# Ledger of designs, part 43: designed miniproteins, single chains, continued (4)

Each design is a single chain, and the fold is of that chain. pLDDT is the mean over its residues in the fold that is shown.

## One batch from the design tools (miniprotein)

Design m13480
Fold by ESMFold2-Fast:
Structure m13480 (fold): chain A 87 residues (1-87)
Amino acid sequence: SAMASRTGVLGKEVISPVTKEKVVLGFLGTLTNDKKLDIEVAYTSDEKMTDEEIKEKIKEMLASRGITGTIKKVEYIKQEELDKALA
């Protein structure tokens, strides 16, 4: 696409604050202008998280890398679907 510079996985794994277990959060996004990212979030975990919780985790990750992004969509998907999207 002429309007998209790069698409990639921004994060895969976090520790659940509730169960202390490892969960997988897959983030897909398009990097624009190397400092701004329009992001569609597809996630899978052992526990369904709220959109707000997912947005906070993504903001923390992006901030640690010095990237500012806009979250456009958040969707729960199965691990199989996430793996397929990342293949």
Scores: mean pLDDT 55

Design m13481
Fold by ESMFold2-Fast:
Structure m13481 (fold): chain A 74 residues (1-74)
Amino acid sequence: SLEEKREEVTKLEKKLREGEEMSEEEFKRLQELWDEVSNAEIERALAAGDEELAALIRAMRDSYLRKIEEEMKK
């Protein structure tokens, strides 16, 4: 479910934020889950007529995925 995916994102984000060691598989999983969750939230925002929120979520997604890629290269 989307709720379970959000919980998994939260756990992986906490690991990243706290400086815990993350495997390449965990980084890939975080990228995949973040993409799925953000896409679902974008669709909901657009269905509600909130184009500004949809644009914000897209920008946040792109920024966050870039940060994950930078961490993976270290």
Scores: mean pLDDT 77

Design m13482
Fold by ESMFold2-Fast:
Structure m13482 (fold): chain A 62 residues (1-62)
Amino acid sequence: SEEEKLKELGKKYGLTVEQLKGIKQLLEDGFSRAQALAFVLLNQPHLTEEQAEELLEELEKL
């Protein structure tokens, strides 16, 4: 079920499941939301700050 949710998020935000797993791991490793947001925006320049924040909120719910 987590894999299917990651695939859905990947289609919505234009990321691979592996990229989403990497971002989720940053949050699990104790990186702050601000650090994770900076990482997402640097590596996914097609996302707005609002979209990146929404993505992080959805990943934290998984």
Scores: mean pLDDT 84

Design m13483
Fold by ESMFold2-Fast:
Structure m13483 (fold): chain A 87 residues (1-87)
Amino acid sequence: SMEELRREAERLLEEVEERLREMKEKIDNGQLSEEEFNALAAEIGKKLREAYELAKKAEDEELVRRVEELQRELMGLYVRFLDKQAA
């Protein structure tokens, strides 16, 4: 059902938000290796793609927008990680 698709997308986005928060803290504390960053980014990216497909099937433009916001946040963390490595 549409409701099941929305709930699954919301569940994935909640997991992504928690992972992004953890990743940001580890970057800021210098506790994240390149290998660990790449592994977390790949996991988050996969969940975002799954959430996007579910949101599109549910025809939920707000969920699509939330996926896009979190994708931008992940890209921001990549830039932040590179800046910390260069310092």
Scores: mean pLDDT 87

Design m13484
Fold by ESMFold2-Fast:
Structure m13484 (fold): chain A 63 residues (1-63)
Amino acid sequence: KFTEEEARKILEQIAKLTGEGLDIAVDLLAKEYGLDEAQRARLREALKAGKFDEAAAIILSAD
């Protein structure tokens, strides 16, 4: 499990991906952390909006 700081740093790198690359990265995170469909959709939107604190919270809440 990531710390909040580690999660934010990783998510910032993932957010540099565009289009299909971002979708694949979100799918992998959802599978790894057991995110449901709603959490996965929220993670994708948070990353596209640059809301890395929200994105980190979604991953950490799924533990």
Scores: mean pLDDT 72

Design m13485
Fold by ESMFold2-Fast:
Structure m13485 (fold): chain A 85 residues (1-85)
Amino acid sequence: MAREEVERHAEEVQRRFREGWLANFGEPKTEEQRQVLEEAEREIRDPGLELLEAGKSVEEAIRAIEEKFEELNRRLPELLQPLLE
């Protein structure tokens, strides 16, 4: 139950991130762009699951996912600008 809730939330946040990426930058066309997107999605999901495995609450896990999403959105223009043609 707790894991499914956190994974569902992570999937929603990952989807929002991907939709924002696609709207601003289009489909990842290079290996570097694909790696940045994949790594960002992993960074969104993994902290929440790691917190659950460490015995933290669902609320703490979801907060970690949302905080990582905000951090990545702040950094995304700087990370992607060098990779855009």
Scores: mean pLDDT 77

Design m13486
Fold by ESMFold2-Fast:
Structure m13486 (fold): chain A 82 residues (1-82)
Amino acid sequence: MLSEKTFEKLKERLASGDHNWNKEELAELVYRLGLVDSLEEALALPKEELLKLIQENLDKLTSEILLEAEISGGLRLIEQAV
């Protein structure tokens, strides 16, 4: 189960800019947040825009979204947040 600590760390790292996120990881999070129709559309956006979209939609980022990403076995964002 995704802990509150992991969730808080992820939000802090995304909000502060003190992170080593790559474009692919940001694109996957934008896609999982439902901000785009496909992962390909997210990957077409510049990294700066992906980060801005995530920062503007941190309220939509829930433990459920992060848990779904963990269950699917594909989101490196959670590992970087921990």
Scores: mean pLDDT 66

Design m13487
Fold by ESMFold2-Fast:
Structure m13487 (fold): chain A 100 residues (1-100)
Amino acid sequence: SNTLNLLQQYRQINRQGRDYLQNGDIDNARQTFRQGRQILGQIYRQMQQQNYPQSDIGTIRTQRDMYQRMVDGQMSRDQALHFTGISIQTVDQIIDNIQS
């Protein structure tokens, strides 16, 4: 589905951003995370339009809002690494729910 494709794109972008952060490439990490934020916004809108479970929609909303805080510089590097790691696990669960 389009939602599944966007979730998979978000996973890839999130992992790329983490790789940049771990290598100390803050500028590329920031640009990559801005792309991830835009994809999360698209996922949120599509999940609402397609009447996905409210729990999954709420989870994506939380991820979007946390990603916004990260992009706005409201997280330390360690906080951003922790959050983006948990975000991948959370999105993996949503993908599994969609494919089940």
Scores: mean pLDDT 86

Design m13488
Fold by ESMFold2-Fast:
Structure m13488 (fold): chain A 70 residues (1-70)
Amino acid sequence: MATVVVEASSPEKAKEAGLAAGRVAAKDPNVTAVHVEVEGTRLTVTVEATSEEQGKEAAEKARKAALEVL
């Protein structure tokens, strides 16, 4: 599993970023599960994949997608 945490300027932005990150991670064929948690302005995305390296790569793509919304 790989986890990324991002702070947003508002709870609404955190939710938008979470949706973007989750969609990007879910499209990766090596990803087996995605857990998206929004707590106030904090977004946590946990990616489970067929390997640790594939999970880290998918999580980094998800982080970039989230940051582009913020």
Scores: mean pLDDT 81

Design m13489
Fold by ESMFold2-Fast:
Structure m13489 (fold): chain A 79 residues (1-79)
Amino acid sequence: DLLEFIKELLKKYNISAKEALTALNLYLNNPEKSKEASQSTDFSDRRTRLLALGYQIHKILEEKGISVDEAKKILKELL
């Protein structure tokens, strides 16, 4: 159940559907920068945190065989 998986993901990481959508959109616009941000030692900047979050969510979705587009559709339904 993809919907329940996404809900549990949001709950586990204490993030909103809106925040997760923003993070995933940043990842889709520049995957390399999101990966770089995930390896950063400084998360004081909000943009760096969202880029890193987008990469982390992408990795979790990839491990579960869920496409980013499918996850985004579910996240939009939760707004």
Scores: mean pLDDT 81

Design m13490
Fold by ESMFold2-Fast:
Structure m13490 (fold): chain A 60 residues (1-60)
Amino acid sequence: SSEQEKRLQEAIELTKRALQQPLSDETIEETIKSLEEAAKEEPEKKEEYEAMIALLKEYK
């Protein structure tokens, strides 16, 4: 749905911001938790969320 697409886009933007401003492990962990919750809520987009989580973990 359009709402799910907007949520995914917002998650992508938050991930990019976290990567551009890697100030703390805490911020990265909070972003990962948000993406994990989104993946549970939208299993059909799980692969995209897991890719974002993998990128964030790489920079942690």
Scores: mean pLDDT 72

Design m13491
Fold by ESMFold2-Fast:
Structure m13491 (fold): chain A 92 residues (1-92)
Amino acid sequence: GPVTVVRTREEADALAEELKGKKLKLYYSPASGRSLAALQAIEESGLDVELVEVPNPPEGMHVPVLEADGKLYDLSRLSPQEIAELIRRLAE
């Protein structure tokens, strides 16, 4: 299905408000610094997220990707710090 790319901090903030309280899934790779930032923020905040490891993403697929209600959100254009902020806001 279509993947929504989250490009800016304002888009990330809006997404956090939209997805608060929803069941979340995170597709991540341990080779991705952005994925590691997301995982650290999840651990520190206690956010309830189903973690799905994608050790070798297909060509053209970027990680991390957040899923909620069957919708996919590509977080790869955000900085590690912006990803951590998004996760912390989701945990509030």
Scores: mean pLDDT 85

Design m13492
Fold by ESMFold2-Fast:
Structure m13492 (fold): chain A 77 residues (1-77)
Amino acid sequence: TVVGSWTLKLGESKTVDLPAGILRNVGAGGGVLIKDSNGNIIAYLGVGEEYDISDKAGTWILENVGSGLPVTVELLS
């Protein structure tokens, strides 16, 4: 079940407070960096890729580093 959704323009970063779950890139052709609250790169998500944060609730930074298309990241529970 989708419990959150964030849309990022090219080069946009969003700092988000997330519950535990699975992050998925569902956007059109862009890549997303997932960073911790200190700016450390934790994962890169291409389209349809997922990263499990079920044990990692807290503050995350999402950044669109893709091809000039907006990306959408969803949180799944």
Scores: mean pLDDT 79

Design m13493
Fold by ESMFold2-Fast:
Structure m13493 (fold): chain A 113 residues (1-113)
Amino acid sequence: MEKVEELRKKALDYVNKALELIGEAARHIRETLPPEVAEKALSLIRKAVDALLKAGGYIRSGKNAEEAVKYLEEAIQYLKEVRELAPHVQDLVDKAIKYVEEAAKYAREIAEL
């Protein structure tokens, strides 16, 4: 709450950590799931990544933190669907969701300033 720049850096760090875990989950999905299921899960991952990148853009701008929260919440919903389609990467996806939730917490703190 004390410095917008500090909160912004923390939110972006968590977005980047989530993107790293999502990339690892996507790799395992391609290697282990039947092609039809992998395609569905990877489509949801692409939507989650797009939402996270949009959220990161709003966080970097510092002007539309509420829009960032919206896109972070969209990413969480897509990741929850991924974990249902790909239970064997559940640990990676659940950790990514936790990082997105932390990013949303800091984005909300920016919005309240």
Scores: mean pLDDT 87

Design m13494
Fold by ESMFold2-Fast:
Structure m13494 (fold): chain A 64 residues (1-64)
Amino acid sequence: SLLQQRRLQQAREQAEQVLEEANRRAREILEKLSAQGRVTLGIGQALREIGRGIDEALKILQSA
């Protein structure tokens, strides 16, 4: 139905926004901590942020 198509499209757009925001935050964390010489911590925190974003995106898509 058209309503199902609209719900799926909205879920996709919301999931994309969540992933884009997670990528942006991960990049900022990595850049900041790498500049401070804390590369290992930066990688760990960036990966955690990406993982959070993936989990949130999957929940949005599964709920559509």
Scores: mean pLDDT 87

Design m13495
Fold by ESMFold2-Fast:
Structure m13495 (fold): chain A 100 residues (1-100)
Amino acid sequence: SALEKVREAAEAVVETARTGTLDETLKKANELAKIALEAAEADPSINQEIIDLLAETGRRVVEAALERYGEDAMRVATLLEASLGVGVIAVAVAKVAESK
């Protein structure tokens, strides 16, 4: 389902933030952006679930950034950028919900 694809993409972002490279994390965050918007446009009834999932994903990415790179400002900034990207998607999903 569309929601399952969003969940899989979200878990990939969190796992990559915890275990992968910064570039991989940004790439996965961008993939989550696309999948979440496509899912919201396809089925507005799941928009609240998508918004909640994206908010939790952003929180978990911030936690991963602080735990792994708290003393490396550049690495923390990169993971925070990924988290902010997820936040932007949440806003976009909310707007799609309002337009349907």
Scores: mean pLDDT 74

Design m13496
Fold by ESMFold2-Fast:
Structure m13496 (fold): chain A 100 residues (1-100)
Amino acid sequence: SMEEKLKELRERLEALAKTLSPEEREALREALSKLFPEAAEFDDVGLLLLALSLIANDITEPLEELPEHVRQRILDLYREVEAEDPTLVFQASAKLLGER
């Protein structure tokens, strides 16, 4: 179901966030906040979901400011999620970022 897919995506985003250092998470927040000021108040899951939604819309310039290994991990997760369900990132962004 879509609810199960959204829960699994959230768990994958939380797992990715735990692999990042505090400095890497702050770099992500800074990079995204330059384009979306509201991102400064997002949690780590919200920041990563915003990054995936930007990739889904072919907006990668904010991610170019990140360390290459961080950018690559985010891109790898996006590719895995898109291969499973290309609409999931769009649906998750509308639900988890739009309902705050």
Scores: mean pLDDT 82

Design m13497
Fold by ESMFold2-Fast:
Structure m13497 (fold): chain A 100 residues (1-100)
Amino acid sequence: EEKAREYVEKAIEHLDRAAELNPDLKPLFERAKQKVEEAYEAFLKDIDKGKELYTEAARLISEAREKASKNPEALKHVKEAGRDFALAYNYAIEYAKKKA
């Protein structure tokens, strides 16, 4: 659980940095950040609901990655956010299996 939280926080930090580097896409990055937070909160209560919201968050990060393609620094942070969020998901799944 602690590692899942750490990687969620890192993903959010990368999305915030992407928003600073590409202000035109800030609303999209903020929407992705909100959905990442919603997915993580759902994982703490219901792993199946967390999986569904993870798919939505991953889709928004993918859209942000596509839109940021003309800004290499922002794109790098969006890619790192996606990677960190995937790691958080894996830790949340392993934690849920261990508790079950």
Scores: mean pLDDT 81

Design m13498
Fold by ESMFold2-Fast:
Structure m13498 (fold): chain A 106 residues (1-106)
Amino acid sequence: SMKEKLNYVLAKLKKIKDASPKLFEALLKEIEKFDPKLAKSLKKLIENFDDLNVPRPTEKWGLEFEKLLNEFTEAYQNKDEKKFKEIAGKIVELLKKHLPELLEIE
């Protein structure tokens, strides 16, 4: 289950990176301001991640994560710097709650 949760997050982030490298870099930069360790772990894992066929989230937080990514994308496109910082903080909180192992990757 933990590997499935991690792979789902990585698949969603990889899709963002592939669609818009600039948006992905903006997201990582904002995550780094909240939690540098989490940002480092995500960057390392995504650079080596190639499985985009991860199944739809079975837990409510997975849909919440997707909603937050969509809200972050919209805020970025609208140049709403205050909003995308707020959304990035919510993404960090969600990931720390459901994937605490991301903080333990060396």
Scores: mean pLDDT 79

Design m13499
Fold by ESMFold2-Fast:
Structure m13499 (fold): chain A 92 residues (1-92)
Amino acid sequence: DEEALDLAIQILEEGRKRAEALLSQGDFDKARKVAMGAIEKANTAILTTSEDEEMAKKASEILNEAGSLILEGADPVEALEKAVKKLEELKK
């Protein structure tokens, strides 16, 4: 089920790059929105492509944690980077 994790990681990395560009322009609210959208898309990818129920639950927990941190005012780029690292650990 590494393919589902790889897809989610790619979605988060694309969102991270876009959010980083927006932050460099001073658009924190837009960066947060882009990061939250990436989390939602990554979660959908996991739920629709994963055949491993336990892995899907752990990945969803990681994504929900990242979303909560962003809503609490965390840096959206850092939140997505931490989520990517945790998803990479699930590939082992």
Scores: mean pLDDT 85

Design m13500
Fold by ESMFold2-Fast:
Structure m13500 (fold): chain A 105 residues (1-105)
Amino acid sequence: SLGERVREAAERLRKAFDEAVELMKQAIDSGDQALATQAVARFGAAADEVMREVPDLPERVRKLLQQALDAMGEAAADPSKAKEYIEKARKLVDQAVEELERFAE
């Protein structure tokens, strides 16, 4: 069903975000800018997959995902503030997942 597809998309988004956060933490700890860029790209790919796989995706979810991606980009650009930007991105992803779960109902 559409609801099952949306719930699966939300679960994949959450998992991909957590994996991207772990890559970002490794990048910050090692000073690896390429790894930080990879973390942002992996999360971006997961966000794009949600937009592709969920028909008639609410505009609010698109905006939340873009804001979360922007926050992850800021974490990569400024490692000294990365913790704050990662926390901001997590809250935005939490909101996007909640909106997806409501859309699945």
Scores: mean pLDDT 88

Design m13501
Fold by ESMFold2-Fast:
Structure m13501 (fold): chain A 106 residues (1-106)
Amino acid sequence: SVEDALELFERLAREGLKRVRELMAAAPDDDAGIAAALDALGVEYREELSKRLPPEAAALAEALLNAVLQLYVEALRTQSDAEVEELARRRLEEAARWLREALEAL
């Protein structure tokens, strides 16, 4: 269902943001390690989403999750904690709306 897909999307987003926060706190200047972690998350997202969503919706959800994580990494380097969390919240709400619209069009 659309609701089950969005619940999966939100769970994957929260876990990804948590892993990025923990990595950036431990090694903020490890660009290679951060890039590798984002790549690993992208693979995990593709696997989890492809099990439960049609291919087009899975690809969109993967792209949206990866975009939010990349933006979050950039924000963590340049903005206050409060600004970063507000940015993440707003971008995730926007991504969830786009995913809902795509799922409802199927």
Scores: mean pLDDT 85

Design m13502
Fold by ESMFold2-Fast:
Structure m13502 (fold): chain A 69 residues (1-69)
Amino acid sequence: SEAARELTEEALKNGEAVMKVEIDGKEVTITAVVKEENGELILALEIEGGPEEKGEEMALEMRKVIKEK
């Protein structure tokens, strides 16, 4: 989704980005933190609240955006 892409680009630019979304009537907070491991940029994702399945789906999209860069 475009939201996953925007969050990823903001995290890569600022080292950290936070997004709040509503899933199944519950507020979900997604925090993306850029880390360096073995000379590669990786995204560490922290998902608070909501259904776990929706968080995993967004994490997969964000990983795909990084890999295309």
Scores: mean pLDDT 68

Design m13503
Fold by ESMFold2-Fast:
Structure m13503 (fold): chain A 74 residues (1-74)
Amino acid sequence: SLEELREEAESVIEYLDKLLKDPRVSEEDKKKLEEIRKELQEALRNNASPQELARLIARALETVGEVLAKIKAA
């Protein structure tokens, strides 16, 4: 449902906020995380469609996965 997607987006934003405070995250990756966080916030504020929210959530989770893989490899 749209409500479930909105709640998921809010949870992802909270996780992005925590990851942005992690000193192991590079400045380049922090900029990428800040960009996706801003897109999610804007989508929630503008009552984006379920399709758009799902797309942004998927992109955010992909970006988080890439950042976490780099941290683990270092």
Scores: mean pLDDT 86

Design m13504
Fold by ESMFold2-Fast:
Parts: structure tokens; sequence; C-alpha cells
Structure m13504 (fold): chain A 127 residues (1-127)
């Protein structure tokens, strides 16, 4: 895989601690993404380690949180985007922290594929 599970889990630990989000939510997303997408950071309209559709987020009720995350320094900007694995995990953690939505609703809003969504929820149940 292009990104190791160990590296991905370090981003998960940092984001979980920073935003006070359950580690299991971010770990389930990362583990499922690495299994389904093999560490590819761009698949169709989804981007980053967690395979988030930026377009779907911009069209969702959570769209205003994207510019706010950038302004608060939670995302790297000026040529860095949710394509960056660490920023992608931090953005997901920020959304989960401020909205308090379920992992299922996050996956729906992110435009997750059926395989990715099912696997993430199965992994979460086992954590």
Amino acid sequence: MKISLEEALEYVREASEKFNVPLEYLEALVRASLEVFGGELEVGDTVGLLQISVERFKDSRYAPLYPLAVALGYLEHEGRSPLNPKDNVRFAAYILAVTKISLEEFLETAGASEEYRKLALEIYKEL
C-alpha cells in the first residue's frame, strides 16, 4: 500500500486527541479505506486517505465547515488540500467533533461507496 497502516494510525491518534473524537471512528474509516482502495488517494470523485468526496461535502449542509477548518489552521492550504492524508483525517475528525453525527451519516455525507461504508461499520463494531 502507498500509505502504511502504521502511518495512517498515527494521523488517527493525533486527530482523535486534538478534536476529542472517538479513536474507533477514525480507525474504522482508515482501516476500511486501506482495504478497499489499497492506499490510493484519488478514486473517482473521492480524495484523501478516507476517500471523501469534497464535491459532495461542498453540496451538503456541512459545506460551511470546510472554509472554517482552513481558517482555523486544521487543514493545510495554499497548494495543500484534503488530498493530503493528514489533513484528510483532521477534516473528518473536525466534522465529527463539531456536528456529533454518527459514523453512518458521515459516510453518507462523504459520498462513500457501498463497500467502503459496509466495511467501515463492520470494523467499527469489532473495535
Scores: mean pLDDT 74

Design m13505
Fold by ESMFold2-Fast:
Structure m13505 (fold): chain A 100 residues (1-100)
Amino acid sequence: MEEVREEARKLLLPELERAAENRSLLTDEQLVQLVEGIAAQTLMYLVEVKGVDFDLAAEVVREEVLRLARELLKLTEEQLRRVEEAVERAIEFVRKVLES
C-alpha cells in the first residue's frame, strides 16, 4: 500500500502542481478534464508498467488525486465533487481498456 501510494504521488504531484500554477488559465471544465486525464494516465502506469493490482491501484489513485486536489487547487465543494466524478470516470475508462 505505502509503496504504491509513493509511486502514485511521484506521478501525480508534479502534474497537479503544474495545474495549480496554471489555474488562472484553466476554466473549471478544463481543470476537471485535465485531472481526469492525469488520473487515467497514473492508473494505467501503475497497472501496466508497475504491475500493481487494478483495484489496489484504483483506490490509491482515487485517494491521492482527491487529497492533492484539495491541498493544491483550492477547490470549492462543487468543484471537488466534479473532480471526484472525473476520477471515477477515469477509473472506469481504464478498467474497460484493460478488459479489452
Scores: mean pLDDT 86

Design m13506
Fold by ESMFold2-Fast:
Structure m13506 (fold): chain A 108 residues (1-108)
Amino acid sequence: SDEEILKKAIEEFEKAVQEGLDRIRQARTPEEARRALDELFARVAGIMDEAIEKIKNVELAKEFKEKVRQLMDEFLAQLPPSLQEYARRRKEALDAYFDAKIAELEKK
């Protein structure tokens, strides 16, 4: 069901964020930290793509987007200051991409 897809996607997202944050915190160099952040955003984008393609209910897709936005805001607040600006730009791109996908779902 769409609700089961949403629940699983949120759980996978929360796990990805926690694992990514741990990797960023353990990074020995700025380059290593940025790589960990890039890998996290790629993983998050994949989770979101799969969930939105499977979800047929627009309201649940919007709920998922809002939950992801909240979790991303919490994640960004925990990042080292040196990564904050880069992460905000990546989040803005992710938000725009997700908005476009939901708009497509509404028009099908």
Scores: mean pLDDT 82

Design m13507
Fold by ESMFold2-Fast:
Structure m13507 (fold): chain A 71 residues (1-71)
Amino acid sequence: DKEKKIVKELLEKAVKENSGKPKDLEKTNKAVELIAGILDVPVSEVREFTRGLSHETLVKIIEELVREIEK
């Protein structure tokens, strides 16, 4: 739940800044898998959170999550 809150807050910011950018499927899938691994949740849950986001936005989410985990 806590990690989902972080992801959703990042999603709101990211949608505002990066809405409408095209997805690169391979890069997007890799980013989703990394987020799922960081949050220890199924990839399908991350796909739900990140629906409609670009690869660039997902990279920002990963960077923020890694920062949170590394203290």
Scores: mean pLDDT 65

Design m13508
Fold by ESMFold2-Fast:
Structure m13508 (fold): chain A 91 residues (1-91)
Amino acid sequence: DRLAELLARTREELERLGVSPELREEILRRIEEVARKGGVEAAERMARILLEAVRAGLTDEQLRELMSIEDPELAEGVLAVILAVRNTVAR
């Protein structure tokens, strides 16, 4: 089951990155919801976006904002804007 493997691997990476249990469950539920609506490829894209956001040091609130976006392509664009703004203000 491709989705089950994706969820297991994502859980392991989030634990390794020190994400709180509550936020980990929120992220995993969101990935599962994306898979239900748009299939496993959309879920894999959302998982990559959220893991990139965690590795980049986004706040819990910024992660929740990304999770509220239904379209993974739009979520990817929003992450790119957040990272660009952060880089611009950090001289």
Scores: mean pLDDT 82

Design m13509
Fold by ESMFold2-Fast:
Structure m13509 (fold): chain A 85 residues (1-85)
Amino acid sequence: MEEELKKELERIKKSLEFARELGRELPLRLLADILGVPVEEVERLARDPEALAELLRAEAERYREEGKEALAVLLESEAESVLSE
């Protein structure tokens, strides 16, 4: 459980660092995998930053209820980042 969470956080961090280094769009496939939705859904929501931020916050609450606090905090941080562009 904790090892699985650590592995997911490491994967997310690596993908986000890669996207930041390239100065490119966030890796939508990674977000889709985290949120448990099709990548097409995330691509559609990415065109509406407010809607994407709300989705990320909703998933963060779900992960927090499951005891995955670190992942919840990461998703909340990502939601704020999306809105600050």
Scores: mean pLDDT 64

Design m13510
Fold by ESMFold2-Fast:
Structure m13510 (fold): chain A 98 residues (1-98)
Amino acid sequence: LEKKKKEIKELIKKIAELLEVPQEKVEELIKKIEEFLDKYPELAEPLVEILKAQLEAIELVKKAGDSSDPAVQEEAEKLVKHLEPLVEEVAEKIREYL
């Protein structure tokens, strides 16, 4: 569980850096997530997988922005759209527990 918390924290920090989110908001979000995972440790692994997929999608969008390759831009857009329903499903599960 502690390993997964560490991994989640690092993934959130990387995503926040790419999205230029203020560090203060990132630290507050991390605290809330750590408290949540203390109550519901079984959700740590699904959350890691979702965050990894989200990070990959954001990295692809950034690369597409630097690249003039339309195929890379299309794949990045598809991945982001595919992840939206999964993020919503997890958020709904979290609301059920809270």
Scores: mean pLDDT 69

Design m13511
Fold by ESMFold2-Fast:
Structure m13511 (fold): chain A 81 residues (1-81)
Amino acid sequence: MEEVRELIKKMIEALEKGDYEKFQKLFDELVELIRKRTKDPELAEKAIRLIYEAIRHYIQNGDKEKADELIKEALELIEKS
């Protein structure tokens, strides 16, 4: 889980800097890591979807609080599996 949290932190940092190329690379790494660590494929896909929604809220609306909430929910799903 520490590895997942660090990737999410780096992704947010890249977005704050406007480095969308770095962000996309980190997001791809995160997706692969979630799928590898989550035994339940349905929970893995739901967690990935929540992170994607969080990113959309952050980029389109600047809603960092909503993005953080969705990321927290995704992390809880990964830990539950």
Scores: mean pLDDT 77

Design m13512
Fold by ESMFold2-Fast:
Structure m13512 (fold): chain A 79 residues (1-79)
Amino acid sequence: GPPKELDEEEKEQLIELSKEFGISEEEIEKAFEAMENKEPLSSFQDEPKIALVMVIAGLIAVEGYEEAKKKMEELLAKL
């Protein structure tokens, strides 16, 4: 099927969660632009926070907000 695009609620959840993890509005907007342009994560090797927003978006799209939040908290606890 077509790739699952985030709805408006999921986009708001992505923005909230990304800000909670210290990602700037500029980095979040760059991640949204990258997802719209279907850019791979490898395009952001030097911009890990943009790549992180794209990973969070994928987790919300596949597993939902609660599971995405839990997995992100677990990943950041290892830093």
Scores: mean pLDDT 76

